# Designs tried in a protein design run: designed miniproteins, single chains, continued (3). Part 86

Each design is a single chain, and the fold is of that chain. pLDDT is the mean over its residues in the fold that is shown.

## One batch from the design tools (miniprotein)

Design m10971
Fold by ESMFold2-Fast:
Structure m10971 (fold): chain A 79 residues (1-79)
Amino acid sequence: MEMEKKIKEAEKKGKEFGEEVVKDRNKLLPAMAEINRTLRENPDLSPEEKAYIDAAREVIEPAFKEWLDELDKEILESL
């Protein structure tokens, strides 16, 4: 029960971080790089840490993919 509360708090904090990142497109690539680096360097993440990263990634990753798709369209239109 106590762990469940901490995991939910971590998820909420992760979502809030993700929402702040998606407001500024310049932060999308650095945030994705940091998430990927953290996962690569820390395979033994605690459930709390994993919940934070997973929640942040769930918000940031779709926004990052949407931005890349938008860039791809702009590049194609410029050719």
Scores: mean pLDDT 79

Design m10972
Fold by ESMFold2-Fast:
Structure m10972 (fold): chain A 111 residues (1-111)
Amino acid sequence: SHMEKEVEEAIKEYKELVEKAKKEFKENKDEDSVDRLEGLEKETEELVKKAIEQGKYELALKIIELSKKMIEFLLLKANPELITKEEADKLRKEEIKIQEELEELKKELEE
């Protein structure tokens, strides 16, 4: 279906972003960021697979999009010299909001 193709393309882009972030963290010897990224990757892959198995393709796309934002936040947090303390506080609030949205999507998968 058209939606299945969109999900496949989104997964491809997501995997490319994960590999780019993983390479950057490893080059910087940032083991904490690698661990966080691998945890997020595993959770995202499990949720996306479950959504696809249930035919919930729009939900799969939302999960991928939120996970991409979380990776972008990990990249910013790994380079604290590029952001101010005020920007770091805003990122923390945004991260909490994204985590809350992801928890709501998990509930939709259990219904």
Scores: mean pLDDT 83

Design m10973
Fold by ESMFold2-Fast:
Structure m10973 (fold): chain A 84 residues (1-84)
Amino acid sequence: MEELEALVRELLERVAAGEITPAEAVRELMERGYSPEQVAEALRRVVLEEARRLVAAGEVELDDWELFEEKLRAIIEEAIKRAM
């Protein structure tokens, strides 16, 4: 679990830098033997952790956490679908 979350953080940094797409990042994780369900859960945890950190630091405002989580779920599902 911790190893997967570390890989997710590294791949998300590469996506943010424009080096790879979200679908390519998901494909890399699946090629390393992780299931789509494991990848989805790790992505959700890492992104929610970072969002909570940014809100706590006053760097961003999030008024609707439920809407944020629903949008994040949809984005993750689409990335996994494109990677498969």
Scores: mean pLDDT 78

Design m10974
Fold by ESMFold2-Fast:
Order: sequence, then structure tokens, then C-alpha cells
Structure m10974 (fold): chain A 83 residues (1-83)
Amino acid sequence: GPEEAAEAAKRGYDAGLAGDPVASAQHTIEAARKMEAAGDESGARAVRGNALAAQRFHEKGDPVGAANASKGAYLAAEEAAKR
């Protein structure tokens, strides 16, 4: 549900802060998937967009961009979980 998505997004953000952009991207993508599965299309769209951005930043070697995108996904998932 939304709480599980928020937990996954938090793991992504924490991994980004620890300097692991691969783990950060994977957790953020999992958060987006959980939001989609929960039927929260607005929350899923926000988290999904940030997850894809984090993956793209990671692929081009931009750890700052990846970390910022994972932070955005975490905040969006946390807000959705409060609904």
C-alpha cells in the first residue's frame, strides 16, 4: 500500500545519501511500482516520474541529480501515505 511505497522510497533516499546510486534507483523504482499497484494514480505518477529521473541520472553518472530525484520520490510517497 502507500505506506510500503513510502518505506521503499525512504530506502532509496537513504541509499542515495550513503553514496549508492544503484540501490537508490532500485528502491525508488520499487516505490513507484507499489504506488501503481495500490491504485493511487496521482501519487504513482509523481513517484514514477522521480524514479525514472533517478535512473536516468544514475545511467549518465550524475549522482547529485539521482539523489535529488530520489528525495523527490520519497517526499511524494510520504505525502500520498498520509491520505
Scores: mean pLDDT 74

Design m10975
Fold by ESMFold2-Fast:
Structure m10975 (fold): chain A 103 residues (1-103)
Amino acid sequence: KPSPLTLEASIEIGVLEIDYSVKATLARKNGDSKELSKSIREFSEGLIAVVSTLPSATPDDLARLRELGEQAAKAAEEGDFDTADKYLTQMMQLVGDILRRSS
């Protein structure tokens, strides 16, 4: 089967990453852990919506992405940006795995 969905998903993920990067940078400059947490939640929800369109995305993948996004957002709200970044990294690694399976 062709992978046009993978290309579309990759483009949508890129847009989400740009939006998140802008919002996260502003939140960090303002010392606003709540806005950073909100930005992480919005980013996570966007990623889940995109990857859920891919045939290779399993219910377990979507549940894990939701868990990682929630853990990242909670860590950011608590001011633990290093832990938030670790969960975001794990989330993006799983997104990469889903995209590779869809290709």
Scores: mean pLDDT 85

Design m10976
Fold by ESMFold2-Fast:
Structure m10976 (fold): chain A 105 residues (1-105)
Amino acid sequence: APTSIVDVADRVIALIRALKASTDNPEAKAHLDAAIEELEEVKDLVLNDAPASEILKELEEFAYHFTKALRLVYAEDPDNPLALALEREAGRFATLTLMEAHAKA
């Protein structure tokens, strides 16, 4: 069966939790927590067939916190394997979410 946007979001959330547990940076942890909250909201919006504009706004808020967290993590360890894996999975999630939003527009 094709992987749903919700399944990819759950994979990203699991990797964010793993990265949060592995970092000692409290600012990075705070941005990772915010990114999880934004992704949970994207999941709820997708499941409730929300308008594309609401899904895209929440995806932008996710990207803000996610990018801030990754910059802090990479500043301490530029080759962090969890951060690299997370970046790839988040990119996949964003692409699938944008494609779904376009299909609704």
Scores: mean pLDDT 84

Design m10977
Fold by ESMFold2-Fast:
Structure m10977 (fold): chain A 61 residues (1-61)
Amino acid sequence: MKERFYRIAAKNSAFLAEGQLKRGDVESARANAKQAILNAEKVPEVLPEIKARIDAAFKAY
């Protein structure tokens, strides 16, 4: 399994979503948040972290 690639992709998409939310680009943030979760689902060890990051970012918005 390409766990390394999915882990990197999940974290990168979460970072993009966090940045887009701070800029008020909610639509792009939602798209990247969805990609972060989809990639994190393939790496169960990072899924709780990515979900927490996305949830915290949207709550802080």
Scores: mean pLDDT 83

Design m10978
Fold by ESMFold2-Fast:
Structure m10978 (fold): chain A 69 residues (1-69)
Amino acid sequence: MSIVEKLLSIPEEEWEELLEKLSEILGFDLNALKGFIDGLSDKRPLLRYLGRELEEHPDPEKVKKAEEL
């Protein structure tokens, strides 16, 4: 199962916390992004995007952290 497919299998109620964790793993400024994430009416496109970024990421430790969510 791909990372994207695994993430999309998680209940939508958990997606806000999941997006915050994925952003942290990727090294994004979580404080800057939290307000943006909270303002999103549909979190699914961002979740797909971050999942694909992790699948394509050259650092295997970041992939492992995402799988441990």
Scores: mean pLDDT 72

Design m10979
Fold by ESMFold2-Fast:
Structure m10979 (fold): chain A 68 residues (1-68)
Amino acid sequence: GPREEKIKEAEREGAEKAGELARQGDSKGTREVVEELAKRLKELGASEEEIERAKNRAQDAGVRAILE
């Protein structure tokens, strides 16, 4: 439904943004994006499981951007 679509969109945008900022060496910005993502997902009514998955995905994108 619309809620799930918004959650998936936020997850995707968060991962992309985290990777972009990590590539620029912006560790503070990367952390802020992960925090904003968690807050937005909570506002959208996401479960704890969905929020944890999204945070992990965004953090992984940031780590990958630094290593590659």
Scores: mean pLDDT 80

Design m10980
Fold by ESMFold2-Fast:
Structure m10980 (fold): chain A 74 residues (1-74)
Amino acid sequence: MEKRLEEIRELEKELLEKAPSMSDEERRVATARGILLSHLILEGASKAEIERVKALSPEEQIELARRLFEEERA
């Protein structure tokens, strides 16, 4: 519903507002997580897959986001 999209937009704005005060590492992690979760939801991923991604280490989240972009180019 529309309220879900509004909630997502609020989270996006918070991330963008916090980005200037984040370290490079924190910003990479937050961006990678956002990209991964958005793509998984849009592609109809299972709740288990979404939960798995949320439970990943920051390093694993960055690597998974990198592979997502690699797949688009492959």
Scores: mean pLDDT 67

Design m10981
Fold by ESMFold2-Fast:
Structure m10981 (fold): chain A 80 residues (1-80)
Amino acid sequence: MSLEELLEKAKEALEKKNYEEAIELLRELAEQLEPSNPEAAATLRDLAEAAEKALKEGNYEWAETLLRGAIALAEAVLAA
């Protein structure tokens, strides 16, 4: 799956409030991004980990905020 396809699927998962799927897709996107942009990949992993923690704590609003931030970062990196 391309980086753009992973990003689109992550956005769709988040829109459907499927936070676990969005986290998994963002982690896969970070792994594929690492060879070209290791700093952005690390930040995406950190945001995905923080979102997973928020989700486990039942803080869905914060998990969504973190996932939206991760998607915005991925969009900016792929547009550059």
Scores: mean pLDDT 86

Design m10982
Fold by ESMFold2-Fast:
Structure m10982 (fold): chain A 87 residues (1-87)
Amino acid sequence: KEIEEFVKKKIEELKKELVEEGIVTEDQANAIALILKYVIETLNLDKEQIEEAIEKAKKSVREMYEDKDEEVQEKLKKLPEFYKELK
């Protein structure tokens, strides 16, 4: 339960930072958040592993989207649809 709230808070912080910095769109940030949540829940990560994964994701996203990689943007856009289909 505490881990779920920690994950939610860290993912919301990540989304807010990336969108406010203009690195990604709101839709892209939502897609990234869905990937991270799915990975964290599937792998049953502890707090240290979650924090490391979030920091690594921030760095990767900043590097990839700073280059305006259209291919990555299109792939991430499809992830919310895939996640909705799984429900």
Scores: mean pLDDT 70

Design m10983
Fold by ESMFold2-Fast:
Structure m10983 (fold): chain A 118 residues (1-118)
Amino acid sequence: MLEKMEEEAKEYARRLLLERMAREGLSPEAQAAGLELFDAAWHGDGERVSEAFGRLMRARLEGRELSDVERAQELALRLWIALTLSLAVAVAILKENPDTPLEELLEWVKGVLEKTAE
């Protein structure tokens, strides 16, 4: 049951990422790069996540404007972090309160993701 909630939350985050990138007018190549990083992060590719995070942190510290690809990757990492942390909180709540409805936890996770995508 928990795995189904996690999968639904992931699919929702991925949809929000696509919608946000499209609204910002990012190129199709940048959108593909954002999705690829999000999918890699979800599947545990820590090396790709660390490399992208380091690159984005450097760009921000230098005060330069991000490229479309870097913007897409930044949004992908923001949504993946929000997804991972909100799911961890939901799991912790469920462990302490086993009778908590999964639908309520999923709705809360979706709310966190929506705010992150704004």
Scores: mean pLDDT 87

Design m10984
Fold by ESMFold2-Fast:
Structure m10984 (fold): chain A 68 residues (1-68)
Amino acid sequence: SGAEAAEKALEYAEKAKEAAKEGNYEMGSRYAQIGGDYATKAAALGDEAGAREAAEAVKEASQLSGSG
């Protein structure tokens, strides 16, 4: 469901944040990309609110990892 996709996006955003804090910017960037894909899937499945929240979390995680 869209809600499950949004939950996965938030999970990967958190993993990206943790990786960045550990200095693993490569993995942080990769996790943020996966989170972004799940946020897009959440929107496609009709959870626009969950997708928006997940996209913001992914954006924050991406900024910590230095990914553009």
Scores: mean pLDDT 80

Design m10985
Fold by ESMFold2-Fast:
Structure m10985 (fold): chain A 63 residues (1-63)
Amino acid sequence: SEAELERRLKIFEDAEEGVLEIHEWVLSRSDLSPEEKQKKLEEARRKKEELIEEERKKMESLK
């Protein structure tokens, strides 16, 4: 349905925004090592990619 497609698109947008917020927060931390910052950013990116992939699979299954 059109409503379902709109929901999927919103999820993608929210995932992008979430990663950006975490990125800004992590970079503002002077108490974290570069390695720790990289780990946190990688975790955020991984979560975003997983969410996008799952929604992509769901959209394809609707065809």
Scores: mean pLDDT 67

Design m10986
Fold by ESMFold2-Fast:
Structure m10986 (fold): chain A 74 residues (1-74)
Amino acid sequence: MSDLERIKALAKEAIAAHEAGDNARAVDLLIELAELLNASDIPEEVKKAISTVVEDFFLGKLSAEEAIARLDAI
């Protein structure tokens, strides 16, 4: 699986954990996501796009459905 697919899967899992009310798991997944983004060789603009979607979701600016749709568009 590519780093991009792993990153997108991890972001979606963090969103799902938050929707399930498992905030401890969501935080752990966000830390893992940040580490994987920093370690990956994907383009910087793609990293920023993913980080922005995840951040906007956790700030309440995007619904889970909107965040997942935006991640799928990347």
Scores: mean pLDDT 85

Design m10987
Fold by ESMFold2-Fast:
Structure m10987 (fold): chain A 93 residues (1-93)
Amino acid sequence: SALAQALEELRALIREAEARLGPDHPAVLTLREALRTIERIAEVDPDGALQVAQLAVSLVRHGLESGDETIILMAAISVSSEAFVQEQRLRSA
């Protein structure tokens, strides 16, 4: 499925970020928390999870391609924010 592919790509990008920055880097920790949130969303709203996962893949890939640690961190924060907002929308629906 498209969702399974997007989640697999996101997991691969998080592993790349971890390899580059280390497992305790704030960007890596933030991305891992965002992934867990997206996986929770996927259990109840797979279409919403797909949208967030695809956005996450795009933002994290851009951050990693930039080679700039600050851009990677900003990408992680943006992904975390989008995942949080989507989860809150589900709680309100």
Scores: mean pLDDT 89

Design m10988
Fold by ESMFold2-Fast:
Structure m10988 (fold): chain A 58 residues (1-58)
Amino acid sequence: SATAEAARRGALAAGADEEAAERAGKWIQHGDYVGAAEAASRGGPGAAASAGMAAKDG
């Protein structure tokens, strides 16, 4: 849950919209870090990077 929240916040901070950020959080919660990064990429490369870093940290 903390990792999912971090991924969501990171995606938002990197410019992802709310729906992309929420999807990133859900994918992390299901243990799919690649899916989270792909969802965040809709917000741009920075959003994808933030989601990936949050996954590694959690």
Scores: mean pLDDT 63

Design m10989
Fold by ESMFold2-Fast:
Structure m10989 (fold): chain A 58 residues (1-58)
Amino acid sequence: MYKPPSDEALEKVRNILAAFGKSTDEDTVLEAFRKADVDNDGTLDPQELVQLANDLAK
């Protein structure tokens, strides 16, 4: 069953997006979270955060 994203996980995604000069609106944060959350558990592990940062740097 899909769990809603935690506030902590969404804040981490927002901070990464801001660091790369990307939009931090709710839709962009949620889309980036969904792309990074490969196991669909509603949280992000350190490897998923690194992958998100690599994707944003390209």
Scores: mean pLDDT 72

Design m10990
Fold by ESMFold2-Fast:
Structure m10990 (fold): chain A 80 residues (1-80)
Amino acid sequence: DKLKEAITKALMELGVSPEDAEKAAEYIVNEKYEEAVKVAKLDPMQIGELMGKVASELGKHDLAGLMQQKLVQALQKLRE
């Protein structure tokens, strides 16, 4: 799955361990955004950088924008 590979690679470039990056990418692909944010310990800046890298790799800017919105919403819910 090219989407899962692109997310895993981008997470590793952000300093996430290979194991946590693959697990978080699997969660994102399955729309389990809260689990992904918890595993990768993502902050808002890292979410933006992650989705920017994914958009560039795949040329899917609309998809990356939607996933960024969902990840930011998940992070906000976890901080409440």
Scores: mean pLDDT 84

Design m10991
Fold by ESMFold2-Fast:
Structure m10991 (fold): chain A 63 residues (1-63)
Amino acid sequence: QLEVDIAEALALIYHGIANVLEKRGDREGAIEAYEKAIEILESNPGADQALLDELRRKLEELR
């Protein structure tokens, strides 16, 4: 399912951006990047739920 695979890849890119921003102390930017990754996965029902749960947990920790 190409669409789901592409969505997961894009979500991982935003996850990477969020990690970089978090390490730089940009909490607001990290939150926005995690929110974008979550939005992408939520828009694709076949996406990896474990990845979605991990991103949601991380976002909650930053808030």
Scores: mean pLDDT 79

Design m10992
Fold by ESMFold2-Fast:
Structure m10992 (fold): chain A 89 residues (1-89)
Amino acid sequence: SMDELQRKLVIAQFHIIAVSAEVFVVQTSSALSDAQKQAILDQAQQTLDYAQQVVEEVSKATGDQETAQKLLKRIDQQKQEVNKQKQNV
């Protein structure tokens, strides 16, 4: 249903925000080991891959290309930041 698709999109947006918070914790924490940082970044990458799949699925089903383009751009920016942080661990 359209309501279910919109719910999926909202959940994907919360996942994108959660990854931003996870990256911030990795950047600022002196208490996390390199192994713990790597695990968080690996999970963040998986979360972004899932969010991308949901955004693409909802866009295809609804035809809302504008919202999809904005969210996919944010996902791509977060993927670049996660990859950058992985190089520093």
Scores: mean pLDDT 87

Design m10993
Fold by ESMFold2-Fast:
Structure m10993 (fold): chain A 97 residues (1-97)
Amino acid sequence: MIEKKAEELKKALEAGDKEKALKLAKELKEEAEKAGMKGVAHAAEAAEQAIEHGREDLFPEVIKAIDEALENPDRMSPTALEVEIRLGLAYIEEALS
């Protein structure tokens, strides 16, 4: 179930369907948290944040983070961390401007 939802999220991101991707990211995060799959939950959170901040340039990295998390569900995806860092840096830069 989680793997299928992750695949649907990746397809929505590739298609640029932000509304569908956001819904799938939220659902994937909740299901992964309930299943104890910390890496998948973290990748889903990174996807949600990238979508909400309009960072379509980060969608390829988000897709990679989901793939990494599916391969190692108990481990935090390094690419998901990179996405969150880039989002955090952009937020700080905007706040200081």
Scores: mean pLDDT 81

Design m10994
Fold by ESMFold2-Fast:
Structure m10994 (fold): chain A 79 residues (1-79)
Amino acid sequence: SESLLQQIDELLERSKEAVEKAKTAEGEEKEQLILEVEINIGLLRIIVGVADIAKDEEVKKKAEEAIEEIEELLEELEE
């Protein structure tokens, strides 16, 4: 649905912002930003599951692509 596509965009944007902030953050602030990103990935995985059951290929693909992009950004932050 259009509403789910918008939610995916919001989660992706917020996660990108949190990763950018985490690059210059230290200690507890950095840990909280990383935790926010991990929670957002969890929410996107729930959306993938719902879309798969609903046979909504557009929502599923968009959520999977968002997860991959966020996970790549987190990997760059850790390595």
Scores: mean pLDDT 86

Design m10995
Fold by ESMFold2-Fast:
Structure m10995 (fold): chain A 87 residues (1-87)
Amino acid sequence: MSPLEKELERLYKGLKELAEQLRDAALAAGHSPEQALALIRAAVDWELAVWERHLRKIYSEEEVEKAVREMRRRAEELIAELAAQLA
């Protein structure tokens, strides 16, 4: 795997763990499923923005755009899976 592909896999693992922890914490605190999903989306968007800023210092704009698009696609699939579990 390329260094960038290894970073994508590390980020995805972190996003999945974060999303599951936030889901469980929000529901335990008495938030609705909709509120839990909104919190997860906000946290994922923040993590992706921080990661994109980091990558732009190291990789070309084209490589960063492709990587961010792929991670956003995977993040949306993760959020959809969590939404289905909460329904």
Scores: mean pLDDT 85

Design m10996
Fold by ESMFold2-Fast:
Structure m10996 (fold): chain A 87 residues (1-87)
Amino acid sequence: MEELTELREEFSSELERELAERAVEAFRSGDEAAMREVARALFTEVLRKGYEAGVAQADIDAAKAAAKEKYGFSDAEIAELEAEARA
């Protein structure tokens, strides 16, 4: 079976890169549905990393505000994504 340490490093790094790349592609193509889906996944991952790293709440709040401005997320949607990031 695959080694846990190798899986952790490759899987985590590749997942982050994949999410970022898909977000950029969706944004560039103007595919609204794809943008929404990828933005949700990427934003959830960003929040999860922020909480794990113990970044300041002000930075988390700024990221949420930016997501509302750039992606048009509602307050309810942001709350759902934040809950997912903490799960």
Scores: mean pLDDT 67

Design m10997
Fold by ESMFold2-Fast:
Structure m10997 (fold): chain A 66 residues (1-66)
Amino acid sequence: MVVSADDVERALVRLVIEGKISPEQASAIGKRIKGKETISTEELREIMKEEGVSEEVIDELVRLVS
């Protein structure tokens, strides 16, 4: 499955506001998806894991953008 990079960026902002990820994590993930129109949910999960996001929060973001 592929998701919009814009939807991912909006979901990252929401997760920062809710205190579920840090602004630094959101910035790092956003930089890695920058210039893409879409990203696979598999690649997105890998990026978020590498940036230290918990599996539960990754699942929540994937649901928000799917």
Scores: mean pLDDT 83

Design m10998
Fold by ESMFold2-Fast:
Structure m10998 (fold): chain A 64 residues (1-64)
Amino acid sequence: MGVSSAQAFEIVRKLMEEGLSVDEAMEIYYKVSMDYIQKHKRAPTFEELEKMMREAAKELLEEK
């Protein structure tokens, strides 16, 4: 429901292009998706997932 696997992988690829490793991008995807489902009791939409993953990636890149 919401985002497809193909759409999720496109977000992961974009994060990798911005300097994250595949492992870092996948960890962000997993954590963000789980946190969203736990809080909202539904899967995020593509736009919600993209925004949340980009915010998490930005925080991680600022830490480096």
Scores: mean pLDDT 77

Design m10999
Fold by ESMFold2-Fast:
Structure m10999 (fold): chain A 79 residues (1-79)
Amino acid sequence: TEAARERAEAARARARELAAQLGPEGTKVFDAVEASADRLVAAFEAAGGAVYGYQAALREFEATARWLEAQLRAREAAA
């Protein structure tokens, strides 16, 4: 449970950092994903399955980080 939460929070921090590097568009996407992930965590915690909420949040932030990394690479190539 704690390990799952720590991994999810590390992925969240990485996605937030990448979103900030992309600028307002990145921050907008990150905010939407964060809201979705927080809703999932809260729903699973209310049902007594907090670990599943953290696992779902981890997947969402990892997918978001991969997309943000791709956007940053495309931006660098276009500069």
Scores: mean pLDDT 86

Design m11000
Fold by ESMFold2-Fast:
Structure m11000 (fold): chain A 74 residues (1-74)
Amino acid sequence: MAAQIAADAAGALALLAPYLSEEELARLRAAAAEIVALTAKYDAEGTLTPEELAALQRALAEVQAIAARAVARA
């Protein structure tokens, strides 16, 4: 499902971009790329290490925080 997550992330980035600074948009892109990479690893291997799961949780939290800021500005 990594390809679908990547497509959804690209759409969300485009939708939120007008409400974000370049720095916030760069952070959102980096977090989205991390989520896609870890999801692709999970699709291939069927599992994540505890460190990889923690990285995924941090990336998801970053996306949620930036999205909340964008929505507050909309």
Scores: mean pLDDT 76

Design m11001
Fold by ESMFold2-Fast:
Structure m11001 (fold): chain A 115 residues (1-115)
Amino acid sequence: MEEEKIKEALEYLIANVDHPLLQEILRRALEGDPEARKVLAALGDIVEYRQLRDAGVATPEDEERYREAVKLLEEIYPGDKTREILAYLDALPDDVQARLVGLGRIAREKLEAEK
């Protein structure tokens, strides 16, 4: 049931995201790669923090989660690639951003439940 929601969101994002590095992560996550799903959770945290910041309601805990997410991306995508991904995420349509935040939350909850 939860897996079906993840797959539906991934298929939607694969159809609406043109960035080649994000396409690779989305396809790997669709195949059940836990590392790729961890990256999706981080992408969701980045987009959500930006929304909370713009609304003026972001907490220090939200900022720390954002910093951890960016650090993970920098470890996987060195140099200017992380900056390119962050710029691409900021330019995404609101409906695509909402799907990515929702998927990231589900991915994070599933990763936490496996502890």
Scores: mean pLDDT 81

Design m11002
Fold by ESMFold2-Fast:
Structure m11002 (fold): chain A 113 residues (1-113)
Amino acid sequence: MAIPQEDIDFLSELLADAQVVDVRSEEEFELSHIPGAINIPFEKIKEDPEKYLKGVLDPEKPVVFYDTAGGRSREAAEIAYELGFKRVAALPGGVLAFPHRPDAQVALRAFLK
């Protein structure tokens, strides 16, 4: 499913200083994604998290995972934390719900400082 452009614009501004990981399928990523995001499908993270997370991301910098509804991105953030990434977050409710959750936005802005 394509992400609405207004949500892309909002999330691009919010996440400008973070490493952004789209854990959706490659097909969904090609349709639309947050600018600057990299695609690491959730199944690859489950298969070899050391290779796909530590091999491509800086563990000392903020990492924000996202998917459509938030479930896979939350699990991906938990896996990253266990690997030594101490500054990890997921978009609560994914790209569909997060732009409409002010409390979650306040929490994520605090995390990114």
Scores: mean pLDDT 81

Design m11003
Fold by ESMFold2-Fast:
Structure m11003 (fold): chain A 66 residues (1-66)
Amino acid sequence: SLDAEVDAAMRQIQLAVAKVAARNRGVSLEEFLEEDIKAVRETGDKKKAERLEKRNKEILELAERE
C-alpha cells in the first residue's frame, strides 16, 4: 500500500542518517543504535524505549538486506 511505501522510505532515511552519525562517531551502526536505546532507557520511559527498540531492529534488518 502507499502507507507501507511511505514507511519504507522513512526507514531508508533513518538508516542513512544513522549510518552517517555512526561513521562520524567512529562506531558501528549497531553500536550507535544500542547507545541511543541505552540513553532512552535511562529516562525511564519504557514505552518509548520499546518503540525505539522495534524501530532500530527494523533499521538493522534493512541494512542487512543491502
Scores: mean pLDDT 81

Design m11004
Fold by ESMFold2-Fast:
Structure m11004 (fold): chain A 80 residues (1-80)
Amino acid sequence: SSAERRKKEQEEVLREVADRILAIGLLIQAALENNVFSKLKPEEAKKMVAEVERALREKGYEAGEELARRLVEEFVKELE
């Protein structure tokens, strides 16, 4: 039915948006916890968001959270 098709299309778009918002939130949290939020360059942050978003989509929330923390910890080491 046309109603079911529209619902599925809307759910797919909302899922993609949700995964991206979650990725951004997780990276902001990790960056704040490591005191490097102000040092993250937009281009580097964009790459990290893309990687975390993909992990959330393919492996779920726990994997995305762990990857976000790891990417920020690696960034901190590069600043030392």
Scores: mean pLDDT 82

Design m11005
Fold by ESMFold2-Fast:
Structure m11005 (fold): chain A 81 residues (1-81)
Amino acid sequence: VRATIGIDGNRIRVEAETEDPEALAKAIKEAIKLVGGTAEVEIDGNKVTVEATTDDPEAAARRIALAIAALGGTATFKPLE
């Protein structure tokens, strides 16, 4: 799994490529739900895109990165524009 996580205010965007997009999407949704956020997920083949809104984007991003790492992936952080 290779992923990029971006934060802009209360908004988070995740773009990832994985051989198991359903497992990754589920893990990201659960991470966001734990911080009281909402997420919209799109799957296109092996590509997963998540757009989320939360009052604690740093905690959400950290949990998402941990979920990606648990699936054997790497996450890179960058600010959203």
Scores: mean pLDDT 76

